# Designs tried in a protein design run: designed miniproteins, single chains, continued (4). Part 42

Each design is a single chain, and the fold is of that chain. pLDDT is the mean over its residues in the fold that is shown.

## One batch from the design tools (miniprotein)

Design m13528
Fold by ESMFold2-Fast:
Structure m13528 (fold): chain A 81 residues (1-81)
Amino acid sequence: GPEAAVELLRKAVEAYEKGDKQTAASYLVAAHIVTVGLLIENPDDEKVKKLHELITEASQALFDGDVEKARELVEEAEKLV
């Protein structure tokens, strides 16, 4: 469910902080796949739409090297689920 996507996002940020950018990217892709699957099943679910937005923003933050912003987005996603 949505909780799985949040856990994958958290693991992505943790991997990035350890310098393992390849593992971080893999977790980000997995989180995105989970949220897209949830959106396909429930396209009008506003919480899932917001979660998808947060995962997309966190991915961009990590790409930009902004780990602090990525951590804040993880915390926001955790409060949503």
Scores: mean pLDDT 85

Design m13529
Fold by ESMFold2-Fast:
Structure m13529 (fold): chain A 55 residues (1-55)
Amino acid sequence: MTAEEVGKKIGEAVKAGDLEKAAEIAKEGQESPDPDVRAVGLAGEGELRKFGVVP
């Protein structure tokens, strides 16, 4: 997946109210060998922390 696709999937999951799926996508992005994908995953996790899903 590209960084743009990861960001889009996280946004779609959040809009659907599936915060657990959004957190899973963000974590998988952080495990990517692509540094841009990892950066988007880290940013997504930071945003999800504001909703109390990730500590």
Scores: mean pLDDT 76

Design m13530
Fold by ESMFold2-Fast:
Structure m13530 (fold): chain A 73 residues (1-73)
Amino acid sequence: AAELAARARAHGQRALEALQAGDADAAIAHLREAARALYEAVKEKYGEEAAEALKPRLDAVLAEDEAAIRAAA
């Protein structure tokens, strides 16, 4: 669980670094990996049902962030 949360934070940091470098595609790729790691962390701690309940909200936030990154480029 802690390891999955650390992976999500690492990918979040790499997404920020990619944004600072002007690489929108790399930033989006790292955000997707961060979202995946967060999903797996919730699944490990709270079970499959909790992870599946989170998934639609996680997908919606990711889509908003991707759109904002592309609009800002």
Scores: mean pLDDT 78

Design m13531
Fold by ESMFold2-Fast:
Structure m13531 (fold): chain A 65 residues (1-65)
Amino acid sequence: STAEELAHAAAMREELIATEMKNLSEEEIEEIFELAAEGHRAAAAGDEAAAQEYADKILAILNKA
């Protein structure tokens, strides 16, 4: 169900914060998840270029922050 998928996504978010994002600021972590949500919306609308742009921004934060 959608609720179960959202709960799983929340658990994965916590795991990513604890492992991959442990050195990022709270603001950077929040920006990554906001960009991910916008990227998913763009992909759902068929805007592949916008979805890729959001993915690239997330990668830049993960690799430089």
Scores: mean pLDDT 74

Design m13532
Fold by ESMFold2-Fast:
Structure m13532 (fold): chain A 128 residues (1-128)
Amino acid sequence: KAEELKEEGKKAFKEGDFEKAIEKYREAIKLDPSLSAELLTNIGLAYRGMGDYEEAIKAYEKALELDPQNARAWTNLGLAYAEMGDYEKAMEYYSKALELDPQYGEALFNLAEVAKKAGLEDRALEAI
């Protein structure tokens, strides 16, 4: 049942129904709390899709409290801060993702993009 709700949430997300995706993911977590780290990251992605960066950040932070080795959640947290214009925090969180996986392509490219926008390319290269 929890897995079925997770799949319903993924389907809603793919269809662009982010509110439905969040609803289904939350229901799945209530039935199986072991899915919390994964689904909180997905809830954060849905909030970003809606432009609600504050709620996205809260969801990613909760996911990282449960699984601090989740490079994807660190990268998504960085993306949310970059979308808010906080390039220093974005680079900090991309650097955390790269500490876990130095060749994590998404974090590497996002770090380079944010560094160019901030004019902090030398700092980004040192993090790599």
Scores: mean pLDDT 81

Design m13533
Fold by ESMFold2-Fast:
Order: structure tokens, then C-alpha cells, then sequence
Structure m13533 (fold): chain A 90 residues (1-90)
């Protein structure tokens, strides 16, 4: 339906904003020297984001409730942003 298409468009727009924030933080981290511990943390965060994104997209494709799936994905992206900000502040 047109209503479902509009819901999907809103979800993609919201996801794009959070993903852009993560890309910005990763870009800022790439401009500075990192310790081996910090580099490992960044790699682990990136892998977790990639896994979460894949799971999010798979769940939506399988017809899961977009509201519940979006909330779970958003929580993980917010957690990643917080962790990346902490590394930048070190």
C-alpha cells in the first residue's frame, strides 16, 4: 500500500541520519592517531554496526514489525555513537 511505502521512506530517512552521524564520527577518528586498544574497539563497533544493519534489513524483508525493528536498530546505532564519542574524547 501507499501507506506502507511512506512508512518505509520515513524509516530509511531516519536510518540515514543516524548512519551519517556514525560515518562522521568514524571520519573524525581516522584524522587522529589511535592506540592499538582504541583501534580494536573501533573495529569491533564497526563489525557490530554491520551485523545489526544486516539483521535489521533481513527482519524488514521477512515482514517483521517495522516499529519494533526500527527501535532495536536505533538503540544499537545510538549505543555505537556513544561509544565512538567516548573514544574521540580520550
Amino acid sequence: SEEEKRKEAVLFAVNAILEAAIDYLLSQLEKRPLTEEQRKKVEEIKKRIDDTRANYQAALAAGADPSAVLQAYRDELVKAIKELEKILEE
Scores: mean pLDDT 81

Design m13535
Fold by ESMFold2-Fast:
Structure m13535 (fold): chain A 71 residues (1-71)
Amino acid sequence: NAARLEALQHIGKAIEAIKAGDNETAVQHLKKASEAEPSIRELLEKAIDAVKAGDNEEAVRLLEEAIRSLG
C-alpha cells in the first residue's frame, strides 16, 4: 500500500528530526504522514502536540504506536 509506505517514511524522518532536535522539521513530516494515512491521524496529532510541548520521549512513543498500527 503506497499510502502506508509514504506515512512510514515520513514518520521515520520525523523520529530522526526529533532526535536531532529539529522539532519544526519533525512537525512538517508528521503533517505529511497524517495526510497520507488518515487512520493514524489522531496519534500523529498527539505526537505533534508532544513535539510542540518539548516532550520528545512521548512524541517518539506515540510514533512507535502509530508504526505498530500500520503493521
Scores: mean pLDDT 87

Design m13536
Fold by ESMFold2-Fast:
Parts: C-alpha cells; structure tokens; sequence
Structure m13536 (fold): chain A 74 residues (1-74)
C-alpha cells in the first residue's frame, strides 16, 4: 500500500481543493499540470501551505462565528 506519511488521501485531496476553490486560493497551477505525479507533488506543497493557513483561518472563522452569534442574539 502507499505510505501514510504525508500522503493526501483522495478524500483529503478533494477537501483541500474544495476549500481552496471556496476560499479563492489560486489552484491554477494544478489545472495546468496534466501529469498526475507532478500534480500530486504540487498538491502536497499546497496542502502544507493551506494546512497552516487553514488552521489560522479556522480559528478566525470560529471567532467570527461566535461574534456573529452574539450580534444576532443581541
């Protein structure tokens, strides 16, 4: 089987692409790469960058959701 270390599962890859598309991240490099191997390498690099960004964005989104909830409640 493929090594689980730093492996992007099919579901994780789809999730990363969905998040990137929804957030407006530049996925153009992935669209221009037709080689599956090179595409997977780019996904790993983007995944690492997005994981750091997503962690910060998730914290910000949670804080924003709490503020939004309080605004709606008041």
Amino acid sequence: MKKPKKILSEEARRLILAIARDEGYDITPLENVKDEKEREKLLEELGDRWSQRISADLQAAVDAAIERQKELEK
Scores: mean pLDDT 60

Design m13537
Fold by ESMFold2-Fast:
Structure m13537 (fold): chain A 88 residues (1-88)
Amino acid sequence: MTKTEEVIKLNSEAVKYARGAAEVVREALKDQPELADRLASRILTAASNPEETERIAKQLEDLGVKEAAELVRKMVEYARKRNEVIKS
């Protein structure tokens, strides 16, 4: 496996968790659809940025959507692994 192939695989995993978190947010906040869509969009656009995603995870915990926050943190783990492969 090339370094590029490993980076692509790790990025794909991060995106998978981002999409999962967005779906949980939309279901949990279905009575607040504008807030749900805004948070889901931020999760999806921030999938490659661990610093922004940690802020989003904290906001989700503050809103009581702990399941989505845990999925966002898994996304951060894969994003960090991707960055370590790039660094090596």
Scores: mean pLDDT 79

Design m13538
Fold by ESMFold2-Fast:
Structure m13538 (fold): chain A 68 residues (1-68)
Amino acid sequence: MDEKIEEIRKEVEEMIKKGVPIEEVERFALSRMLEQLEDPSLSEEEKEEFARRVAEEMRKLLEKYYKE
């Protein structure tokens, strides 16, 4: 789980640094999150924690790079 969250965070940060539009970055992050949430081997608790942690890391990145 932690490795997947860090992977998504790094991929999103690289997209931001390359000047990818914010809408595309958000779509990418959402698609990565949804892929993990569709994994039938994960418990509902693990899925909820994953979604919460991905959302928190995305919030931090967006605040860092897209703050006025």
Scores: mean pLDDT 77

Design m13539
Fold by ESMFold2-Fast:
Structure m13539 (fold): chain A 77 residues (1-77)
Amino acid sequence: MSPLEQLRALMEREGARVRAEVLANPDLSEEEIRRLLARGVAAVLDELDARGIPLTPEVLALLSALVRALYAELAAL
C-alpha cells in the first residue's frame, strides 16, 4: 500500500472508533468531541511513525482533509 492509502485506512479505523464513542455518548460537548478526535489523530501519527512513513506535505495535506471531514461528520450527529 502507498503511504496515502495507509493513512486513509488508519483514519477510517480511528474514525470508526471516534464515531462509536460519540454515538454511545450523545451528550458530549464540542470540546470533548475535539479531544476524542485529537486522541484518534495522535494514534494515527504514532502508527505512521511505527511503520516508518514520513510526514510529507502530501501526507499532512491528506491527514488535514480527513480530520476536517471527520469533524464535520461528527458535528452533524
Scores: mean pLDDT 85

Design m13540
Fold by ESMFold2-Fast:
Structure m13540 (fold): chain A 86 residues (1-86)
Amino acid sequence: ALAEAAEELRRNAELLERAAEALEAAGAPPEEVERLREAARLLREAARAFEEGDVEAGLEALRRAGEVLGEGDLDEGVAALREYLA
């Protein structure tokens, strides 16, 4: 159900924020940190849309999250999200 999808997206957003904090602490470039935080924001936007029953808005937010994540080595949670969006 959409509520279950929304809960999963919120958990993935939290994982992305933790990944961003870890990368920032490790001295990663600000662009990488900001990219993960933007992806987390978009996942929360998708979760809210799905909770409201707006499937189109939710899918659009997921598509934008996938674009923000781009190509490269990512945390386990981010990698799982990429497979979900592909």
Scores: mean pLDDT 73

Design m13541
Fold by ESMFold2-Fast:
Structure m13541 (fold): chain A 63 residues (1-63)
Amino acid sequence: GPPAPIRMTPELAEEAYKRIEETKKVDPLVDDELVKSAYRVMAIRAREAGNPEAAELFEEKAK
């Protein structure tokens, strides 16, 4: 979507869902670790997009 005030981007959430779904098809046993990994990726993406608040939220979820 277009640049907005610092907040979570819908595209970041959709990307995380896509990655989780793709890996669930291959290895369901790694699901919990994959979820945490996806949140870490989302945090990195949020920081790159200039959204540190969303990045902090995702980092907390990754714990």
Scores: mean pLDDT 66

Design m13542
Fold by ESMFold2-Fast:
Structure m13542 (fold): chain A 66 residues (1-66)
Amino acid sequence: MTAEEAVKRAEELLEKAKEAFEKGDLETARYLAEQAGKWAVEAIARGAIERGTELAKEAGELAKKV
């Protein structure tokens, strides 16, 4: 798996987490936000430091809201 693939997975999961949050499905939103954060950390580990850090921050903030 490449850093780019990890970024894409984190972005897709974060988008789904935001959609679940907007629909009031807080349990699903939390789960997806936590998964997005894990993939963002993987992206950082693989060299996508800037984008991975941004995604990890957004995922963490969303997970705290639910």
Scores: mean pLDDT 84

Design m13544
Fold by ESMFold2-Fast:
Structure m13544 (fold): chain A 90 residues (1-90)
Amino acid sequence: MYSSVSELSPEERLRLYLLYLMHIYGLSPEETARGFLNSEIGRDLKRLTASHLTALLTGSARIPADLQAEVEELANSIPEGLLEHALELS
């Protein structure tokens, strides 16, 4: 278990935020992934898909290396205070 957001990779921060949304709204992994991509943060994504986010959320697969730049951009768009709050709920 991580003690601070600064210990997390961009991929782990994105996963933490998606888990937080899933918990708060009572959504499935697939609903969370789709909802995020339709949000103000996710809607401008060009390559990352709901399947990639669902796999990340369930822990069944990691994001492909060629999409890591998009993952980093997404993770950096999430407020740090929100990620700290999400970490407290995990």
Scores: mean pLDDT 75

Design m13545
Fold by ESMFold2-Fast:
Structure m13545 (fold): chain A 90 residues (1-90)
Amino acid sequence: SIEDIVNELIERLKELAKKASPEVQQLLNDTIERLKKLVEEGKPVDEIIRELRRAFSEILHLAYGKDPELAAEIARVFSEAVQRLREAAA
């Protein structure tokens, strides 16, 4: 389900936040809270995907400048989640 995909993403983001710098950790935590709110409010999958794309854009430059390996892992996690959400919505 959409909720299961988002909850799995949230858990993966929490694990990534544990090894992130404070600035990247804050951005990941903000993203987690926004995702929780979208699911709680019953927002359509397209709005969830839009939020993921916005978060990815914010994180990419900051995280890549701090830790390129972590940034690549975050990018992979977001890309996988977006793909799974698109498939579930089709």
Scores: mean pLDDT 82

Design m13546
Fold by ESMFold2-Fast:
Structure m13546 (fold): chain A 68 residues (1-68)
Amino acid sequence: MELPEAELEIRVTNKKTGETEEFRVRARSADEALALASMIAAVYKKEGWEVEARIRTADGERELRFEP
């Protein structure tokens, strides 16, 4: 069985500065995209950033939200 190609979109918002950044990363599987989203969220949450992630695969979409 083929692994679905996944696209990870992440939006981070810094509550201290009001700065917003967006990242787009392509992954070969949903599991890889989830791992990347979790790692990025963990780093940014330490500084009070809000993190929103969307993972899109051939089988559907998942949205993740991480708050400080």
Scores: mean pLDDT 74

Design m13547
Fold by ESMFold2-Fast:
Structure m13547 (fold): chain A 59 residues (1-59)
Amino acid sequence: DKKIEEAAKVLAEVLNDPSMPAEEATKKILEVLKNVKLTKEVGEKMRPFLIKNVPVVDY
């Protein structure tokens, strides 16, 4: 759980950092996803942390 939570926080920080170039942010996101070995369960566990730490987007 800590590893998944930490990965979600890193992803949220990358997405919320306005000074980070999109290309670098994408690379970091992909590396985190690879290291966490993304599954449906892992994705669902990460989602509340991402929602909490990223701006709400209304579609």
Scores: mean pLDDT 61

Design m13548
Fold by ESMFold2-Fast:
Structure m13548 (fold): chain A 96 residues (1-96)
Amino acid sequence: MKEDLEKAIEYFEKAAEAARNGDRETALSYVDKAAEYLKKAIDKLPKTPEISRLGIAGLMALTAARVALELGDYESAAQYFETAREIAKRLLELAK
């Protein structure tokens, strides 16, 4: 769980950097890895309303980032990855 959130955070950071560099293919590959680890972490977390809301918000930010990349809006994509990263950090704090 904690390791899965830490991996998701790492891939969100890499995806944001790739998006800022205009590297769509690399950013999209990191979206898939980040989604895998985020979903794996959420499945292991307690099903409280706060955790469920944050999990949904993180997955929605990731979907918005993918759409932004497809539209060539790399700045918005990077901002969505940063949003997902902050959500994953909050989930990591709640994993105590």
Scores: mean pLDDT 84

Design m13549
Fold by ESMFold2-Fast:
Structure m13549 (fold): chain A 112 residues (1-112)
Amino acid sequence: DLEKLKEEARRKLEENFGKEEAEELWEKLEKQDEKTQLEFIELVVHLDKAATEELRELQYTLLLSVLNNKSLEEIREEVLKLAEEYGSEKLIRFARGLVGMLEVIRNYLENS
């Protein structure tokens, strides 16, 4: 049920980023095509709540890049660069995991 997934995604955005940032992402989402909307919703539903500010910033950057219709390669470059700026191998591994999740979701939706 797409409506239930949308409700879940919006709830998770508000819990993770706060109401104001969640509303900004949601407004951008509503302006996208159906495929991009479904990709974003699936991605958000599968994201765990960020335990740290740095992880939350990586997740926000990933989500915003999806809504800006960036390619997987552009998103990978941007998210990894941000993680590298923190100087943390753990955050670089998390960034790779986030990009890998997006790649799996894109592949799933293309083949469904």
Scores: mean pLDDT 85

Design m13550
Fold by ESMFold2-Fast:
Structure m13550 (fold): chain A 79 residues (1-79)
Amino acid sequence: SSEKRKQVLLAVGYAIRGIGYEIDGDNEEAAKSFEEAAELYVSTGDYESAKFYYKKAGELSGDKEKEEEKLKEIKEKEK
């Protein structure tokens, strides 16, 4: 659908933005951008990409509790 395609393109956009912030050393903004990308990937059913970006966001932010919670949510959706 056009909506799913739009969400995938937005996810890619947020991932690229996250990489930009990471290069710039802004770990907080990088983590937020990767979390937004991950949420869009969850919405499109791309759970592998979603897990990748939630892990990366957790590493950059240090918020391991949020990372674990989001990964657990995805695991339940994969069942």
Scores: mean pLDDT 87

Design m13551
Fold by ESMFold2-Fast:
Structure m13551 (fold): chain A 65 residues (1-65)
Amino acid sequence: KILEEAKKKAEEISRETGVEAAVKIRDPQKGLLDVSVRLPDVPAEVRERALKAAEEINKWSKEKV
């Protein structure tokens, strides 16, 4: 449920920003997820947008747990 939605959001980040986004399960019992992005060689503006979007997903998943 939460994991599937987080994965879809991460895929949207990848498509919109051109960076790879991944979902990690930090604590399966608590349902805590962590969304991260790979930022090899992207402009700073793109990096910040991708990181901000990932943080929003992480906040959302913590609230839902």
Scores: mean pLDDT 63

Design m13552
Fold by ESMFold2-Fast:
Structure m13552 (fold): chain A 78 residues (1-78)
Amino acid sequence: MKKEEAEKLIKEGEKALNAGDYEKAIKLYEEAAKLGEDDLELKLRALSNLGQAALLAGDYEKAKELSKEVDELQEKLE
């Protein structure tokens, strides 16, 4: 159930991102990342999308922090 909820939040975040509502996209992806805490692939997807949304919103510090977290998670999937 939590994985399905996280997937739905990611899709809603993509819709918000396409509409230019970066703040809404960021919130939705943050919720998806929290729900996917025990699923490395799902968490990686949510954090990658969150980083992109933060970068597009001009939140450089958040984007940089998320980039590091994504790199660390990606190494665990190797």
Scores: mean pLDDT 81

Design m13553
Fold by ESMFold2-Fast:
Structure m13553 (fold): chain A 72 residues (1-72)
Amino acid sequence: MTLTEEQKEELRELIKKMQKLLGLEETGKIDEEFKKLIEEDESLQLFVKWMQKKFGLPVTGKPDEALIKATE
């Protein structure tokens, strides 16, 4: 199910905070660099699972299509 605009903004802000902690540009989008970091880091995968559960998305722990579309 597509997130509301308010939920998308909350998700983008959480992603920006994670990007800031990782020294990445705070775009709020899951770009290729951020995607690679998530795929290689179990702690980031746990954070992704938490976000997916919070927003009612499939809990995969991966930067999947559903999570990427939710940030658009």
Scores: mean pLDDT 78

Design m13554
Fold by ESMFold2-Fast:
Parts: sequence; C-alpha cells; structure tokens
Structure m13554 (fold): chain A 55 residues (1-55)
Amino acid sequence: SENDEIAKRLLESLSLSEIEQLRLLIELAKELNYPQEYIDQLEKALAEKEAAKKA
C-alpha cells in the first residue's frame, strides 16, 4: 500500500544525510502526486541546506 511504501522510504531516509533525505522526499512527493506547493517547499529546503554546506 502507499502507507507501507512511505514507511519504507522514511526508514531508508533515516540512514542518509539531511541533503539526501530531502532529495528522497522530493522524489517520493512527486511519485505520490503531492501538491506542487509542498514539493516547492522541499526543493527550497534542499537549496538552503546545500547553500549552508558551502558556508
């Protein structure tokens, strides 16, 4: 089920870096047809984390 797939993806994300977790969440949100506003927020968070890594 979709809930089982989400749970599996979340468990996988716990072993990843924060940047990789955000990338996985963006892919999952697109796959599950989440609202574009939610996807935009995740992409913004990813960009902010990548920028912070350079500081």
Scores: mean pLDDT 74

Design m13555
Fold by ESMFold2-Fast:
Structure m13555 (fold): chain A 72 residues (1-72)
Amino acid sequence: MSAEEYNELGKKYYEEKKYKEALEYYLQSLRLDPNYKEAAENLKKLIDEFGTGGLSKEEAEEVKKIIEKVLA
């Protein structure tokens, strides 16, 4: 799957209120394309609204670094 396809899956799960699944798909999108601004913006919106409570310390740090790099 492409970064764009993972971003679209993330959007679909977000619309279904499946926020953990949306988070995982946005993160997979950004792992494939770390410069994918739309996925980073979608991930930041999700984290700002619901936090990183379902993520490990390492995953939360990865998310923070990706967002800071892409949206800086």
Scores: mean pLDDT 78

Design m13556
Fold by ESMFold2-Fast:
Structure m13556 (fold): chain A 84 residues (1-84)
Amino acid sequence: LEARVREIIERTAAELKALGASDEQIAAAVELLEAFYRGLVAGVPSEELGLTMTRLASKLAGLNQAQLDVVSQALEEIRALVEA
């Protein structure tokens, strides 16, 4: 599970770089995906996890729609792996 989540995060970082995201934006996206995974595995209440995700997502406000779609897809893949 952890290795597969790492693969998703690494693929997402590479796709964001290919789409022209800055190193700072990529680092913020990686932080968001890692926090999401850790929160799901730790059983953090959905409301508390939602607040953390909203705060971290504010760092992604400069991403274009294609870059945001890549991050959204990664979040869905991580959720599906943890909930399976």
Scores: mean pLDDT 82

Design m13557
Fold by ESMFold2-Fast:
Structure m13557 (fold): chain A 78 residues (1-78)
Amino acid sequence: PLTEQQRKALDRLMKALDIDGDGVITREELRAWLDAESDQPVSDAVLDAFMKLLDPNGDGVTTREELEEVYLKSLEES
């Protein structure tokens, strides 16, 4: 379970990644966000590494639930 502040941060991240508002994050949306964050094109290897974290079941898309799980694991490992 996320705190209110963590949920709001996740919602903000989800909105940034889910540009078309369909409730899923595609590889293309993730690439666009990473490119914006790094001020330059991100390599396919870096994008693939992030996709493995966000889509461990390999279905090619990341849902809000999958993103929330990765976010929670990141917090637990801190």
Scores: mean pLDDT 67

Design m13558
Fold by ESMFold2-Fast:
Structure m13558 (fold): chain A 70 residues (1-70)
Amino acid sequence: PFDTPATPASIRAVVARAAAERGYRPDIRASAARLFEELDKLEAEVGPEQELSDEQIDRIAEAMEKWRSE
């Protein structure tokens, strides 16, 4: 699903840019904070520069969808 190698660091940068571009309110920012927490867990597991597996990418996609729905 990502056009470039997906690492926790690269996904974090993309999410931060998307949140900034949309000017999210406090309620939506709380959901974004949960997504960043999931990214922090992945960084702890594999490191910020490690390419993610399909399963790990699916976890982030699910968290991102929850963030989008808020």
Scores: mean pLDDT 65

Design m13559
Fold by ESMFold2-Fast:
Structure m13559 (fold): chain A 69 residues (1-69)
Amino acid sequence: SEEAEKLLEEARRTAERAREAGLEESADVTMRLVKQAEELLKQGDVEEAVKLAREALRRGFELGVREAT
C-alpha cells in the first residue's frame, strides 16, 4: 500500500531526527512500532500496518515533546 509505505517512511524519518536530537526514548518507541508495522505488511495486513504506523507517529511525537522539555 502506498499509504502504508509513506507513513512508514515518515515514521522512520521522525525516529532518525529524534535520535539525532538525543530523544532516545521517542526514537526507540517509534522504531519498535515501525518494525511491527513492517511485519504486518509482510503478512498482507495493510489496514493494521497503516493503523500502527499512525500510532508510531503519534506516540513518537508525544514522547519527543516530553523528552525535549
Scores: mean pLDDT 81

Design m13560
Fold by ESMFold2-Fast:
Structure m13560 (fold): chain A 80 residues (1-80)
Amino acid sequence: DRRRRLLEEARRALEEGKALSSQAQQAYANRMQLRKDKDKLSKEEAESQIKKETEQMDALSARATELYRQAFALLREAEA
């Protein structure tokens, strides 16, 4: 029972981490697209949007990393 609960908690943390990692990848792709679409935005607008996408990517990546660490800790505890 305890092992099963730890595995389910680990699974939820991994799924949430994967979702946030996918969002971070999308922010990275958006930033790359903004760099390529220089003719569609003013320089100031492009720089502002690139900064927002970079900050969002960094925050999402950090949260995903923390969720993966929590999941690995839960998996190790389940093995005990």
Scores: mean pLDDT 81

Design m13561
Fold by ESMFold2-Fast:
Structure m13561 (fold): chain A 102 residues (1-102)
Amino acid sequence: EKRKRLIDAQGRGADGVPAGELEKEYGPEAMIAAGHGIVLRGLQEAAQRGDEEAVRKLSEIVNKIVEALKNGDLEKARQYMDEAAKLLEELGLTEFAEAVRG
């Protein structure tokens, strides 16, 4: 159930559907989980390229997102998602950055 909802939210976000509309349909947890999954995919790509600095920076943001989610702070989690998107763009992982923002 949750995994299927996560995949659907991720795909629609990538298609340019605004985050607020996806939150109404899938709920805030599904949207944040989708964004978190995209950042993890970007981290895997950086690791495969041997980019140790990118892996370090992305891991730091992933840890911040996880901590915010553990504390139930959805607004802070969204802020860290925006920070992650900016970092992904700076690292040349533009496709993942757009997916997180959408």
Scores: mean pLDDT 71

Design m13562
Fold by ESMFold2-Fast:
Structure m13562 (fold): chain A 77 residues (1-77)
Amino acid sequence: EEIVKELEELEEKALELMKKLKESTDPEEKEKILKEIEEIFKKIKELFKKVPEENVLYAIGRIFRMIGIIFEAERLL
């Protein structure tokens, strides 16, 4: 399940960026990190279009988790 693995890798990277966002005190750095998280979300949306029907429910679950991460990141601005 190459697409599932790629989604998991993108989620892991987003979580790492969230940790940096929480630790950052520079507003400019926070903006940059948020932009990187948004780019990861865009990649996940593109991958979703390629997900086989048999894995759609799993992919949807991962996407909702990523949406939660993005909303939390925006709250920290």
Scores: mean pLDDT 71

Design m13563
Fold by ESMFold2-Fast:
Structure m13563 (fold): chain A 55 residues (1-55)
Amino acid sequence: MPERATLTVPRATYEAKRAEVEALAAAGGGGVEVSDTTATITGPPETVAAVRELL
């Protein structure tokens, strides 16, 4: 079911707003997966859109 969205950003971009991104993901029923070079936010489209606006 296409009810989840994914946003991949450079890790440095994520780290600049880490606490706010994690709070939005937790509140919106999403999650964050961090790699060496990128961070991937997965969750409802509204949650991912809010993270995109923040970054």
Scores: mean pLDDT 79

